# Designs tried in a protein design run: designed miniproteins, single chains, continued (2). Part 23

Each design is a single chain, and the fold is of that chain. pLDDT is the mean over its residues in the fold that is shown.

## One batch from the design tools (miniprotein)

Design m4768
Fold by ESMFold2-Fast:
Structure m4768 (fold): chain A 85 residues (1-85)
Amino acid sequence: MEKLEEALEKARKLLEQLREMVKKGAPLEEIEKKANELFKTVEEVLRLARELERQGADPAFVREVRNEATKLAIEAQELLLQARA
């Protein structure tokens, strides 16, 4: 639980940082680096969610975490596409 909560919070903070970087016109290389860090953090969240599901965690909780992780990844991908345009 603690590792999942930490990873999810890290992903949220990375998305906000990425959003600010894109808005301020940060260098593309820095934006791509931040987006890659976010994607890796989302993969960690999904991995930890699968582990908790295997250990008998509430399916509704696991679904909510997966949905949030997916939304974070989609938003990051959209921001990255905007920065590359």
Scores: mean pLDDT 85

Design m4769
Fold by ESMFold2-Fast:
Structure m4769 (fold): chain A 90 residues (1-90)
Amino acid sequence: SLAERALEAARARRVDEAARLIEEVAGPRYAQIFRTLVEAAENAATAEADAEALEAAAYVEEHLEDDPRVQLVAEAMEAYLRSVREERAA
């Protein structure tokens, strides 16, 4: 499925491909939330979450249980973050 391909792309850290596949499944808003959260995660080492990243994270937390599009974004982010953690451990 397109959702499974999005998760595979996120795990491989192919962010643009993962975002494109999320857009195909869930729409451009959810692709943008994914991109914003990835950018925030990459910039976390430099210590300031901007308002857009905080708003995106809050939206995901608020709608995680009732919106399958938000669930896809959350699963893609977990796949991305897990891949980043595994590379740092190697």
Scores: mean pLDDT 80

Design m4770
Fold by ESMFold2-Fast:
Structure m4770 (fold): chain A 95 residues (1-95)
Amino acid sequence: PLTLVRANPALAAILRETGFTEEVATGIDIGAHIMEWLRKHNRIQPAPPGYYHLSIVDLSGTPLQEITGVDSMKLSNGELWREYFEKTTTPVELP
């Protein structure tokens, strides 16, 4: 988790904005927590049904990462968030 957080500025910005330190995030299902945070802050847009578009920005609104075609079931799986944040904006092929 720490290595990916340090390597991914969008993920680091989300954790900083939510008040989580790297220590607090250690050993937690970071994916599920961050995705719930994104839903709460209206940063997830349905497109098409069952899939989401994620617009990740820093505190000033500067765009950091765009992720399209995120399967809504995968969004709640902590292991799968690594794929979206490590591989960045590469479009996910919808089944």
Scores: mean pLDDT 52

Design m4771
Fold by ESMFold2-Fast:
Structure m4771 (fold): chain A 65 residues (1-65)
Amino acid sequence: MGEKVRELVETLLADDSAIFPDLKALEDFVLNAVGAEELTEEERELVRRTFEEIQARQAAKRAAA
């Protein structure tokens, strides 16, 4: 399970068009994509860090325009 979450977040980070309105939306997307009922503490922390990186990337892209 953790490996699927890691692979998914790496895919999202590689896709510069990936955008999520809030952390809960990203968590829900990950749960649906990996077929899990809930995230472990480690998976939730990884998803939170991934969301922060996506937000920073989108902010940088907007600033560069």
Scores: mean pLDDT 77

Design m4772
Fold by ESMFold2-Fast:
Structure m4772 (fold): chain A 102 residues (1-102)
Amino acid sequence: MRELLREIARKYAPKAAEMRKAPDEEAKKLREEMAAEGTKELVEAYKKEFGREPDEEELVEALELLAELREEYLKQKKYDEALAAELIAQGLGARLLARRRA
């Protein structure tokens, strides 16, 4: 899990950098796009490795690991990776809430 989260955060770091420089309307679009696409990509990578979709407990674990990873990146002054981790956590949190409502 942690390795997949690091890979996705690194992949979306350049987009997070773009978002930080963008005007408010464009930044909002980039934020929503990163949350949706990053979360989708993480779930697909998980399915490739384990042959199934992550369950609720695994989504909660991923959220906890993303919070830890964000703190690690902030300590390293890797602000774009930290922002990418935050936005992926936002998308994963939305997926978890949708699953609980279903």
Scores: mean pLDDT 80

Design m4773
Fold by ESMFold2-Fast:
Structure m4773 (fold): chain A 66 residues (1-66)
Amino acid sequence: KREEIEEELAEAIIEDLEKRIKEGDLTLETLKEMLKALPEMLETHGHEVLVKKIEEHIKELIKKLE
């Protein structure tokens, strides 16, 4: 199903974000900027599940880093 594909893509993106945080490539400020720019970055008005999943995880990462 489409939702399954979007979840798989979200997981791959999430894993990449977590890896970059551990490597020091992403800061708390960068994560907050990504969250603000997420709709523009992805241009994904047709991919609600993907966008929502990524948004939720970025918010969770921000809370954990604070």
Scores: mean pLDDT 70

Design m4774
Fold by ESMFold2-Fast:
Structure m4774 (fold): chain A 86 residues (1-86)
Amino acid sequence: GDPEKIARRALEQARATIEVAEKNIKHPEEYSKEEIEALVKSLDYQIELLRKLKPQATPEIQAEMDEVISRLEKLKKEFEEILKKK
């Protein structure tokens, strides 16, 4: 496959995950411990996927990946803190 197309699709999926996670974090009481654990695993998977794809990407896409990875890591940390309170 085209590495750029694969990288852009991964970025699109990660951004969609961020939008859902940013919405969910505003109402963490509406979600079970198991649902938040599944979300943390999803965030971790997206981070690792982008890290794996980054060496094959153009410098422009690598910069976008770094921004998205940073946002995913921040959300993962925030949800891990929520899990400690459940």
Scores: mean pLDDT 85

Design m4775
Fold by ESMFold2-Fast:
Structure m4775 (fold): chain A 81 residues (1-81)
Amino acid sequence: GGISVDEEGNAVITFGDRSDRMRDLSGRLILAVLNAIAKEDPSTITVETLKEALKRGVSEEDLKELLERNGAESVWEEVKK
């Protein structure tokens, strides 16, 4: 899934149910948004946010790097519970 613009200029959101390629794009977009949020305020990254990102195809490695970069590694331990 991802965000695109239709022929009329409206934002269209897709969640990857139609192809593996759209699912991969959805995961990459989620990771990019999480990186931006974490850089601004890492306390906004919750256990629920990380679990949702994993469900949508973001890798554990990318999430760990994001948390390490922003000093929120402790949140990753809570995800495992």
Scores: mean pLDDT 67

Design m4776
Fold by ESMFold2-Fast:
Structure m4776 (fold): chain A 100 residues (1-100)
Amino acid sequence: MTLTTTASATVNAGEIAEATATLTTPPGGSGRLTSLTFEFDGKTVTIAVDTVAGPDGLTATAVARVSVSGAKGPVTVTATATFEASPDVAAGVEVRALPA
């Protein structure tokens, strides 16, 4: 099934927005990240990124960054992660601002 998660953060002009998409797959489950998209200032940026499995083999994480350039002042950056996953998979996304 398709899972969609969304998170937002305020990012200053010239700073970087970092999205972390996390997928936790229980034993016998399956899941993958299909898209990670940033939306800000009327723009849409889709990043091609795959999750990297952690040492436990259950949790996988993808990190993507976008520079907030051309805006005048703080903007709301929304990250949307879409996953194709079995019903028992937990999925999430977080967004943070990184200083320039």
Scores: mean pLDDT 77

Design m4777
Fold by ESMFold2-Fast:
Structure m4777 (fold): chain A 85 residues (1-85)
Amino acid sequence: MVTVQDLLSKDKLSLNDLRKAGTALGLSEEIINQLIEVLDIKKKGYITKNDIIFALGLLNDKNTSSELKSAFYKLLRSTKKVELD
């Protein structure tokens, strides 16, 4: 079975891979959809690690909800750290 770390360690993530990772991290479907909108700002249908880093700057703006910021930090931590059980 694919782990959250396996999904997030890919150079290029599909939107389905991101949804699976978000669900595995305990995120709501609503928050996952909001993350997809921010991470796939160019609407290319996939997300790279550079998109995640870029979105971190956007999510630190005052216009972003606390829940969305928290969810994004969980994803970012998973890409930078070992697998979470």
Scores: mean pLDDT 66

Design m4778
Fold by ESMFold2-Fast:
Structure m4778 (fold): chain A 86 residues (1-86)
Amino acid sequence: MQAVPGSVGGKPATVALGESDGVPIVSILVQDTPEQAKQNVLKLAEELGLKPTRIVAIPLGPDTTAIAVEFATREDAQRLFEAISG
């Protein structure tokens, strides 16, 4: 996975595009709470017309969340990755 700086909901983030077991995944590390981070990622996906197949938010600390967003196609995953990375 190639990790690059970006932002989600105006918060600093690091984003990577990859796959797990052939499933395209966007991995996001963001300086936000799990609930707000997940909401902001889902809102961004909606604005881009994307439909994630799965989204998981994992708290890593009080103000840091890891989010994994799975897609049916690599093209959809790349669009979310590009939107976060700028």
Scores: mean pLDDT 84

Design m4779
Fold by ESMFold2-Fast:
Structure m4779 (fold): chain A 105 residues (1-105)
Amino acid sequence: KKEEAIKYLKEAESYLEKAFKLLEPVRDQYPEVYNLLLKAATALSGALYAIEQGDYETAINFAEIALKYLREALEKARQMGLPEELITAIENAIKAVEKAIEALK
């Protein structure tokens, strides 16, 4: 379960990295989406650190915080008509975090 949760959180980080690369050229036009993705990335790092400490309750809480920010970013990206590739990257990050949370329960 620990290895599975780490795998999914790392997959989420990879999708987030893709989302940042897609958003970087227009970052100043979409600061709200960019900041939500930054908050999600910070929460994912917190979840991974908590797993390393054996604190699965804190890891779940950070993963749920990441999920909240990713869902807010997805909604705003859709409202603003951002590219489908960016939307797909955020959706895949959400799915990976959801799988990580289930693996931690």
Scores: mean pLDDT 88

Design m4780
Fold by ESMFold2-Fast:
Structure m4780 (fold): chain A 86 residues (1-86)
Amino acid sequence: SSADRSRLAARAVGHVIRGVGALEEGNIEEAIRSYQEALRLAESLDDYRFMAFVYERLAELYERQGNMDLAEKYRELARKYRELAE
Protein backbone atom coordinates (compact mmCIF):
# COMPACT_ATOMS: atom_id res chain seq x y z
CA SER A 1 0.00 0.00 0.00
CA SER A 2 1.02 3.66 -0.31
CA ALA A 3 1.12 3.85 3.50
CA ASP A 4 3.53 0.89 3.62
CA ARG A 5 5.70 2.54 0.94
CA SER A 6 5.70 5.80 2.95
CA ARG A 7 6.89 3.92 6.06
CA LEU A 8 9.71 2.22 4.10
CA ALA A 9 10.70 5.60 2.60
CA ALA A 10 10.76 7.16 6.09
CA ARG A 11 13.03 4.34 7.32
CA ALA A 12 15.37 4.86 4.35
CA VAL A 13 15.56 8.60 5.13
CA GLY A 14 16.25 7.69 8.77
CA HIS A 15 19.30 5.70 7.68
CA VAL A 16 20.51 8.68 5.59
CA ILE A 17 20.16 10.95 8.65
CA ARG A 18 22.17 8.45 10.75
CA GLY A 19 24.85 8.37 8.04
CA VAL A 20 25.10 12.17 8.06
CA GLY A 21 25.39 12.10 11.87
CA ALA A 22 28.16 9.49 11.69
CA LEU A 23 30.08 11.68 9.22
CA GLU A 24 29.75 14.72 11.52
CA GLU A 25 31.46 12.55 14.18
CA GLY A 26 34.14 11.44 11.66
CA ASN A 27 32.92 7.83 11.55
CA ILE A 28 33.15 6.99 7.83
CA GLU A 29 32.61 3.23 8.37
CA GLU A 30 29.33 3.80 10.26
CA ALA A 31 28.23 6.27 7.57
CA ILE A 32 28.84 3.63 4.87
CA ARG A 33 26.78 1.05 6.78
CA SER A 34 23.93 3.53 7.23
CA TYR A 35 23.90 4.40 3.52
CA GLN A 36 24.04 0.69 2.56
CA GLU A 37 20.89 0.13 4.66
CA ALA A 38 19.23 3.12 2.95
CA LEU A 39 20.19 1.58 -0.42
CA ARG A 40 18.54 -1.76 0.43
CA LEU A 41 15.29 0.04 1.30
CA ALA A 42 15.49 2.19 -1.85
CA GLU A 43 15.91 -1.01 -3.91
CA SER A 44 12.80 -2.55 -2.28
CA LEU A 45 10.89 0.64 -3.22
CA ASP A 46 12.17 0.66 -6.84
CA ASP A 47 12.96 4.32 -6.17
CA TYR A 48 15.57 4.86 -8.88
CA ARG A 49 16.05 8.56 -8.01
CA PHE A 50 16.72 7.72 -4.37
CA MET A 51 19.00 4.80 -5.37
CA ALA A 52 21.03 7.22 -7.54
CA PHE A 53 21.31 9.63 -4.59
CA VAL A 54 22.52 6.88 -2.23
CA TYR A 55 24.99 5.47 -4.80
CA GLU A 56 26.51 8.96 -5.13
CA ARG A 57 26.84 9.27 -1.32
CA LEU A 58 28.51 5.83 -1.14
CA ALA A 59 30.90 6.78 -3.98
CA GLU A 60 31.95 9.91 -2.03
CA LEU A 61 32.49 7.86 1.15
CA TYR A 62 34.58 5.18 -0.56
CA GLU A 63 36.64 7.94 -2.22
CA ARG A 64 37.29 9.41 1.25
CA GLN A 65 38.49 5.94 2.38
CA GLY A 66 40.84 5.78 -0.65
CA ASN A 67 38.88 2.96 -2.32
CA MET A 68 38.88 4.48 -5.81
CA ASP A 69 37.63 1.32 -7.57
CA LEU A 70 34.44 1.17 -5.49
CA ALA A 71 34.01 4.95 -5.76
CA GLU A 72 34.14 4.77 -9.59
CA LYS A 73 31.76 1.78 -9.68
CA TYR A 74 29.19 3.53 -7.49
CA ARG A 75 29.43 6.80 -9.47
CA GLU A 76 28.64 4.81 -12.63
CA LEU A 77 25.66 3.18 -10.87
CA ALA A 78 24.47 6.61 -9.68
CA ARG A 79 24.60 7.91 -13.26
CA LYS A 80 22.77 4.83 -14.63
CA TYR A 81 19.95 5.01 -12.08
CA ARG A 82 19.61 8.79 -12.46
CA GLU A 83 19.00 8.20 -16.19
CA LEU A 84 16.53 5.37 -15.44
CA ALA A 85 14.61 7.63 -13.03
CA GLU A 86 13.92 10.04 -15.93
Scores: mean pLDDT 88

Design m4781
Fold by ESMFold2-Fast:
Structure m4781 (fold): chain A 77 residues (1-77)
Amino acid sequence: SGEEFIEKKVKEADKLLEEGKNVDSENQLELLEESLKIYEDLLNLLKKNTPESERHKELQKKVEEAKKALEELKKKL
C-alpha cells in the first residue's frame, strides 16, 4: 500500500539522518544529503496526491530538520 511504502521510506531516511548526525559516522555529508533527498521526494509525492495531510506536515518538519543538520555540518567543514 501507499502508506506502507511511505513508512518504509521514512524509516530509511530517519536512519540516514540519525547516522549523519553522529560525529563518529563516516560520510556524514553523504548520509544527510541522502536523507534529505528521500524526505523531499516523499514530500513531493504527497504534495501531488494528498496535500495538507498530517503525513505531509510531518515530512515538511523532517525536511527542515535534515536541512538544518546539513547547514550545521557544512559550517564546521
Scores: mean pLDDT 80

Design m4782
Fold by ESMFold2-Fast:
Structure m4782 (fold): chain A 104 residues (1-104)
Amino acid sequence: SKKEEVLKILEELHQKAREILWKMFEKSDDETKAFIINVDLLIDYGLKQAKKEIEKNPEKAEEVALRLLDSVEYLLTIAAKKVNDPEALEEFQKLVEEAREKIK
């Protein structure tokens, strides 16, 4: 179903984004590590809320997912810019764009 496809895309995006955030975390100082942890927590919270909304209203799965992707893109962008990691920024942009194309 469209709902199942959307949920799978969001889970795959979250997993891949976490892998990149973890690589940034490993090479960061303590203050930057705390910032990355907070970004990860906000994305995790947003994903959980979106999944809950999609389960209640499967017909809105695409709309809810696209709104979540806008929030995730913003959070990942500020994280990559704060860490000054242009490779991570490009990877995040590609991941979000690919997810948007698959959902639409």
Scores: mean pLDDT 88

Design m4783
Fold by ESMFold2-Fast:
Structure m4783 (fold): chain A 98 residues (1-98)
Amino acid sequence: SRLRELLERARRERAYIAELAVLQLLAKIEKTPVEELRKLLPESQELAREAEKLLEDPAFREEVERLAARLEEALERKDWEAVLRVIEEIRELEVRAR
């Protein structure tokens, strides 16, 4: 699955916000059961704290909110390729911010 490949890339690059976005998409698009999604959750709280520190920057937070809005629009339109593109942009944003 392309979503599973994006999940693995987000994990390797420590892109926590992108990882959470992919997990939400697995629930909504692939109808993945909640119990299976819980097995995919990060085991470490360190990545969550790193993401929180990035979100303390107003410019970073504004970009994340802009991308989140684009993701919701793509999901409403069922534009599968746009959904995957926005997740890639979230991943790239997190990598660049570090």
Scores: mean pLDDT 76

Design m4784
Fold by ESMFold2-Fast:
Structure m4784 (fold): chain A 80 residues (1-80)
Amino acid sequence: GEKERELLNRVIGLQLRAIGVVLDYELGFISAEEAIKELEEILEELKELKEEAKDNPELVEFVEKQIERVEKKIEELKKK
């Protein structure tokens, strides 16, 4: 439905934002500390979207995969 389409669009937007944060860090535009902060904010929004998507198992699985990707990037950046 419309709600599920809106939730999917929001998840995709956060995925693209996370990619942008990583690229900004790799290109030297932001520090590791700034990248971690921005990725942690994205992670919080993804966790909220997972709760909103709970009635759609396929969408929940998609959001969980994005959460795992962002968490792994945060841990990678913290290793410095």
Scores: mean pLDDT 87

Design m4785
Fold by ESMFold2-Fast:
Structure m4785 (fold): chain A 94 residues (1-94)
Amino acid sequence: SEAEALRRLARAIVEDVPELTEEDAVYRLALLFKYHPSPREDIIKALSETTGIAESTVEAAFRLLEKHKELVEKLINEPDLEKRRKLAEELLEA
């Protein structure tokens, strides 16, 4: 599923960073999705190359973010870390 794709990508991002949660990775992915100026195909390729996750899985993760644009907007605009993590958890359970 697309939610499993997002979870797998998030885990790969934080695998060697013990201070970060999967929810923190989802927040960073949401910022990348919303604000990064590069074409989506270039972002997908770069994430695939850096995480070792297949491009098709990274693309599926981004499709989930597209389907939940309102939740993504709420997530990226949430200044409270604990509330932000709860919003990211909602995307991982979608």
Scores: mean pLDDT 86

Design m4786
Fold by ESMFold2-Fast:
Structure m4786 (fold): chain A 66 residues (1-66)
Amino acid sequence: SALEQAREEAERGARSLAANIEREEGVKAEATARVLSDTVAEITVVTERGTLVYRANLETGEATLV
């Protein structure tokens, strides 16, 4: 279903974002995704330096800091 595909895409995006932050900043990052619609997800990334919240467009792959 579209919602199941959105969930899988959001989870992949969250893992990719956390991995990129770990690679660039040298810190541990844990990301969680919450699907808001078939095309939009909220990604929360927690690090020792704080919490970052992104709005992810699942159609374009763009993530914007909230």
Scores: mean pLDDT 84

Design m4787
Fold by ESMFold2-Fast:
Structure m4787 (fold): chain A 71 residues (1-71)
Amino acid sequence: LAALLDEVFALVREASELARQGRLEEAARTLDRAIALLDKALGTLSGGTRQAAEQLRAEVERALARVREQI
């Protein structure tokens, strides 16, 4: 889980930098990748760890929607 969360946070950080550069379509694709990784993990998680991953997924989805609104 830690390695997956690190990868998700790295993708979110990359998407933020892409958005700052005006590369909104690339930022959106990077956030979609982060969501895909979380979706794969959610099927194997339970309890508080699953709840934390679901919350992170919702936050990434909101970030993606906000980026898409700017395109």
Scores: mean pLDDT 80

Design m4788
Fold by ESMFold2-Fast:
Structure m4788 (fold): chain A 66 residues (1-66)
Amino acid sequence: SRVQQALEEATKVSQAGLELTVQDPRARPILLQVGKAGQQLKQDPSLVDQTEQVTRAGEEQLARLK
């Protein structure tokens, strides 16, 4: 489902952010933001669009740190 894909993508971005925090502490607030969006989506499937947007923004922010 779209919700399941959004949760998987949020998890991947959060994981990438966690790995990056070892090198760059600026990654931490980004991973927390994406992780929170994923947790909210687990409780409310109507948040799928919001979670996709937050996850995409987080991915872009992490890419800028590389």
Scores: mean pLDDT 85

Design m4789
Fold by ESMFold2-Fast:
Structure m4789 (fold): chain A 87 residues (1-87)
Amino acid sequence: MTREELLEDFEEAEREWDAYAAAVRAKLSPLVPQALIDEALATHREIIAALREEVETGRERPELPALLERYRKLLAEIAAAKAAALA
């Protein structure tokens, strides 16, 4: 992927974010606590913003590793809640 293609992907993600978030909420809300869904979506959006800034500026974002770790933990909690609800 070129830098220009990556920036176009980020712009598309921003334009489609509300629809994506609404779809995720609709799918997971019956199975997963709303607070976990909202926190995961907020963290995902922060990661996209930080990655976009790294691509645009060429500077590493020091918060990215912590955001990625937080997101990983949130995804694990969502997966556990979903599995418990479907059991």
Scores: mean pLDDT 81

Design m4790
Fold by ESMFold2-Fast:
Structure m4790 (fold): chain A 111 residues (1-111)
Amino acid sequence: GAPEEPRITRESENVRILDLKVEPPVARVGERITVTAVVENKSDKPVQVTVELLDAQGNVVASKTFTAPPGVSTVTAEFVAERPGLYTVRVTAKSADGKDEAEAEARVRVE
């Protein structure tokens, strides 16, 4: 069976994560994992989007950072896991002043 479905863990008035997809939900060691996040930025300034891959202990094993302009943007990040395990994908979108933040998480199993 697939791991737990993606979920929104934090949202704010001006910054939201509208969708999070991780493909495939079950990967092999060395296989490409594609993370796609849809970010809504209702502010007049760019927001920073960080996509992280966390191991079963909560350690960040990979991280990629993007800039989302005002409006709706799609962010795509690719990762490869070097060890089997249950990984968490975490997407954080944060305004430059720190007042608006959104977070979403999904899991991927690596065999």
Scores: mean pLDDT 86

Design m4791
Fold by ESMFold2-Fast:
Structure m4791 (fold): chain A 82 residues (1-82)
Amino acid sequence: SKLEEIKELVKKALEYAKAGDAEKALQLLEEALAIAETLDKNDSKIQVIIDAIEKAIAAIKAGDLDNAIEALERIIKYLESL
């Protein structure tokens, strides 16, 4: 499913962020965001996923990898609850 694909991309992004590889983490999150944006944006669950990925991307772009890692862990827990 597309949600499983998003989850796997976010998990890989978390591993790269933990390794300090901001560029690879960012690329994977931009791919996850593109997939999420093809889903129904009127679904509140999809909107939560999009907003969470956008916040993680913003944290990485700001150089705040610690906040990005926390955000990514929260996204993964949310996706695993679906």
Scores: mean pLDDT 86

Design m4792
Fold by ESMFold2-Fast:
Structure m4792 (fold): chain A 93 residues (1-93)
Amino acid sequence: SKEEILKEVETLLNEMIEAVEKGDFDKAREIARKLVELFEKHGLPKEVLEKIRDILSKALQEMSKKTPEEAVEIVKKAGDEILKLVREALEQQ
């Protein structure tokens, strides 16, 4: 269901926040890959997947230059943008 997909996305985003709070950027990259795989599995449009990959790539590049506190804010912002795109894509189905 749409609700199950959104719940799984929110769980992964929360795990990503916990990873960057600990300075574990390798774990954050692993979670970013899992998010993309989840969206591919649920058949999100290629254009939406491209936007999500771009958001995640930019967030990961930027957070590598920041403190853990700043990295958390970067993940939260990226997560909000991703959740908005996912909700809009699921509404079109």
Scores: mean pLDDT 85

Design m4793
Fold by ESMFold2-Fast:
Parts: C-alpha cells; sequence; structure tokens
Structure m4793 (fold): chain A 83 residues (1-83)
C-alpha cells in the first residue's frame, strides 16, 4: 500500500509525463496509483497539484471524476488538454 508521500510523488511524475507527451508512462503511473492507493487520497493529491498549477476547478473536477470511474484514458486526455 502506498504512503501519502508516495501517492503525491506518483501524481507529480504522471503530470510531468503528460507534459512531456509520454502518455503511456503517465497511464502506467496512474494505474499503479489507482491499484495501490485509496481513491480519496489520489483525488486529494490530484486536486492539490493541479490547483498549484493554476488548472481551473471545473477541469480538476472532470479529471477527478474520470479517475474515480477508472477511466484512465479520459483522465489522461483531460490532463493533456489542461497542461
Amino acid sequence: MLSPLEVYELVGQAVEAVRQGRLDEARKLLEHALANAPLDLLAEAVRALLRSLGVPEETIAAIVAALRAGDIDRAIALLAEAL
């Protein structure tokens, strides 16, 4: 089971992978986080990071909803548009 710090680091790595166009790596990082972290902790980490980057609240809510639904493809597409 991932610690809160490990979840925050994984989310940071996934966001950076999306920024670099490394979408397959971002997918694997998010799949690992979803399998090994509570959804609420993952959602909090995503919200905290994306708010710090100036992403609009409506976009953050859409990304979090996609992750909670297990729709990693949609979450990655929304992240790529927002970053």
Scores: mean pLDDT 84

Design m4794
Fold by ESMFold2-Fast:
Structure m4794 (fold): chain A 72 residues (1-72)
Amino acid sequence: EEHAERAGLYAAGAAAAGGNDEAAKYASMTGQFAHRGDGEKAKEYAEKAAEAGGNELARYYAQQAARFGELA
């Protein structure tokens, strides 16, 4: 539960860092899957957020979301 919550918070951080709209969309989806306890989908979409780019901070948060999503 706490790992899914942490994944959601890092996904929100990635979206808020505002690298680009595509990265923000995938980060938002990561948070939604993390809240549902779907760690595999949370990790998948966090990786897509990181791949979509944005800025360095957005990528860092997306990577952290993927790690915590996997632990959920």
Scores: mean pLDDT 73

Design m4795
Fold by ESMFold2-Fast:
Structure m4795 (fold): chain A 83 residues (1-83)
Amino acid sequence: PKAITDEDIEAFLKSSKPLLEHIKKNESEEIYKLHKEYIEKVEEIYEKAKKEKKYVEATKELNKLYNEYLEKIAPYLLEEEKK
């Protein structure tokens, strides 16, 4: 529920790129593609938010995108939890 800031953008990009490389090496191609698509969409939203200064709208779009990403990843996460 927090509105995003430029610092949040910087922190996300710094943390997510190493995570994406880790996923590329250790996870399936499908998981890698889903995570890469998510990161690319987040970057698009962040750039638009910085340019237009519409951080509340960007926050809503990010929440929707994150929920969609979680739904796509959920089968993998549920399998880990069910072990």
Scores: mean pLDDT 72

Design m4796
Fold by ESMFold2-Fast:
Structure m4796 (fold): chain A 56 residues (1-56)
Amino acid sequence: SEEEEKKRIIDALKEYYDKAVKEGNTDLANQIKSIIDKLEKELETRKAVEEARRAA
């Protein structure tokens, strides 16, 4: 499912985030964190749209 695919991408990004933190690359870590937050928000929005579509 698309939701499972998005979750896999988020998990991969979290791995890259941990690596950036370990390397002391704060700028890269912050960029990755922003992308993760955006993807998580997209998942929430998609869930809300699907819920509204079922209610209509």
Scores: mean pLDDT 80

Design m4797
Fold by ESMFold2-Fast:
Structure m4797 (fold): chain A 88 residues (1-88)
Amino acid sequence: DAALNRKVRPKPLLQAVLRSVGLQEEEVTMGELMTALGLYALEQRLADPENPLVVHVRGTPLGEILGVDEFDSRNSQEIRDRLLANVA
């Protein structure tokens, strides 16, 4: 997917989140970014126990980055749009 191959430069708070899951590059693709955020959500146990499609990010660095308290993991377009506001 061409949109997922776009190179972006994460802003400092997002870069810190990515580094916590082993993504240390200064520029990353949107696909790598989406994958790394999925890993972060799993490692921090942010998925709802009854509905793992819902991710609770309130009070986390990821919630601060995305500007939301929760999101639906099926809405990949909204997640990508919010992430694009946090990259150069």
Scores: mean pLDDT 77

Design m4798
Fold by ESMFold2-Fast:
Structure m4798 (fold): chain A 79 residues (1-79)
Amino acid sequence: EPVPIVLEEGKKSEQIKKIQEKLKEKGYYHGEIDGVADVSLIGAVVDFQRDNGLKADGVVDEAALEALNKDLPKREPDG
């Protein structure tokens, strides 16, 4: 799947499923990991982008994917 990934309601892909998983791990997304973009997922992406100083447009570009992947493991205390 090409980057950037535009999250439109009802769009289904494996990459969206990975985005759902990462956002759920970070506590931004509380829905089902089914690979289907919904309003809750789009809102979670926007909130994540805003909190990480990214453009809050709901488009998962390379910078947004890097920020999602840079999330520290839940088991590692850091400071």
Scores: mean pLDDT 73

Design m4799
Fold by ESMFold2-Fast:
Structure m4799 (fold): chain A 85 residues (1-85)
Amino acid sequence: SVREEEKRRIAEAAGEAQDAINEAILTKPEYREKMLEMLHEVSREVAKAIDTIQTGSPEEARREAEKAVEFARRVAEEAKEIAEE
């Protein structure tokens, strides 16, 4: 239950980052390579957080989940800023 809720929270934040990146690429194609690199980094942080949720302690799982969500949120913010410029 709690682990599924954390996984959903991570997936939701990653989805928002992906949507923001897609909009930035459409609006500013010159940033495509940078946006794809950021999307790749989000995917890596998500994979690490999910692995830690399954294999680590509850405290480690929570910290990695928070880190992944914060990272995805920052990526979404940066992508939105680029799209609005």
Scores: mean pLDDT 83

Design m4800
Fold by ESMFold2-Fast:
Structure m4800 (fold): chain A 91 residues (1-91)
Amino acid sequence: AAEAARREAVRRAVLQLEVLEGVKDIIFGVAVAIDFQGDLTLRKESDLSADSKAWYTAQVAKLEPDIAAVEETLRALASPAEIAELRARFR
């Protein structure tokens, strides 16, 4: 049935969005590692240099179109409440 196909598409899109958010977290971890490479004993994880912050922002900007496309797909297929419930089940 069309409803079963819609539910499967919503589930896949939610999973894709969770993966993309996970990639953003990995990119942040890489930015932290870059900053710490020269001074591992003095830097804190929240204290990104301007260069690492600029790099992180540029990498995240490359993901924004994919995130926006998945979010648009989800809005077309499901209510905000259904999306929130499904996302909560993956956390």
Scores: mean pLDDT 77

Design m4801
Fold by ESMFold2-Fast:
Structure m4801 (fold): chain A 90 residues (1-90)
Amino acid sequence: MKEEKLKLIKEIDDHSNAAVDAAAAGDTEAAIRHARLMYESLLKYGELLDEEEGRRLVVDTLRSLADLLRTQYGDDETADVLERLAREVE
């Protein structure tokens, strides 16, 4: 269980950073791909928490990344994908 949590946290961090790097480079397709992979690991991590805490963490993380990508990197398309994924979790 502890090793599984650490693996998921690393996957979330790695894909989140890769999405930001791709957005900064103007590679929207790569940014969307990494955002979706981050979402998959984030959902798995959320399942290890209480249902309410897990759902809030997933939604808040997705919205925070969407706001960052939109406001700092101008990647509206990746931000829109993340916002849609957050709405599906709510």
Scores: mean pLDDT 86

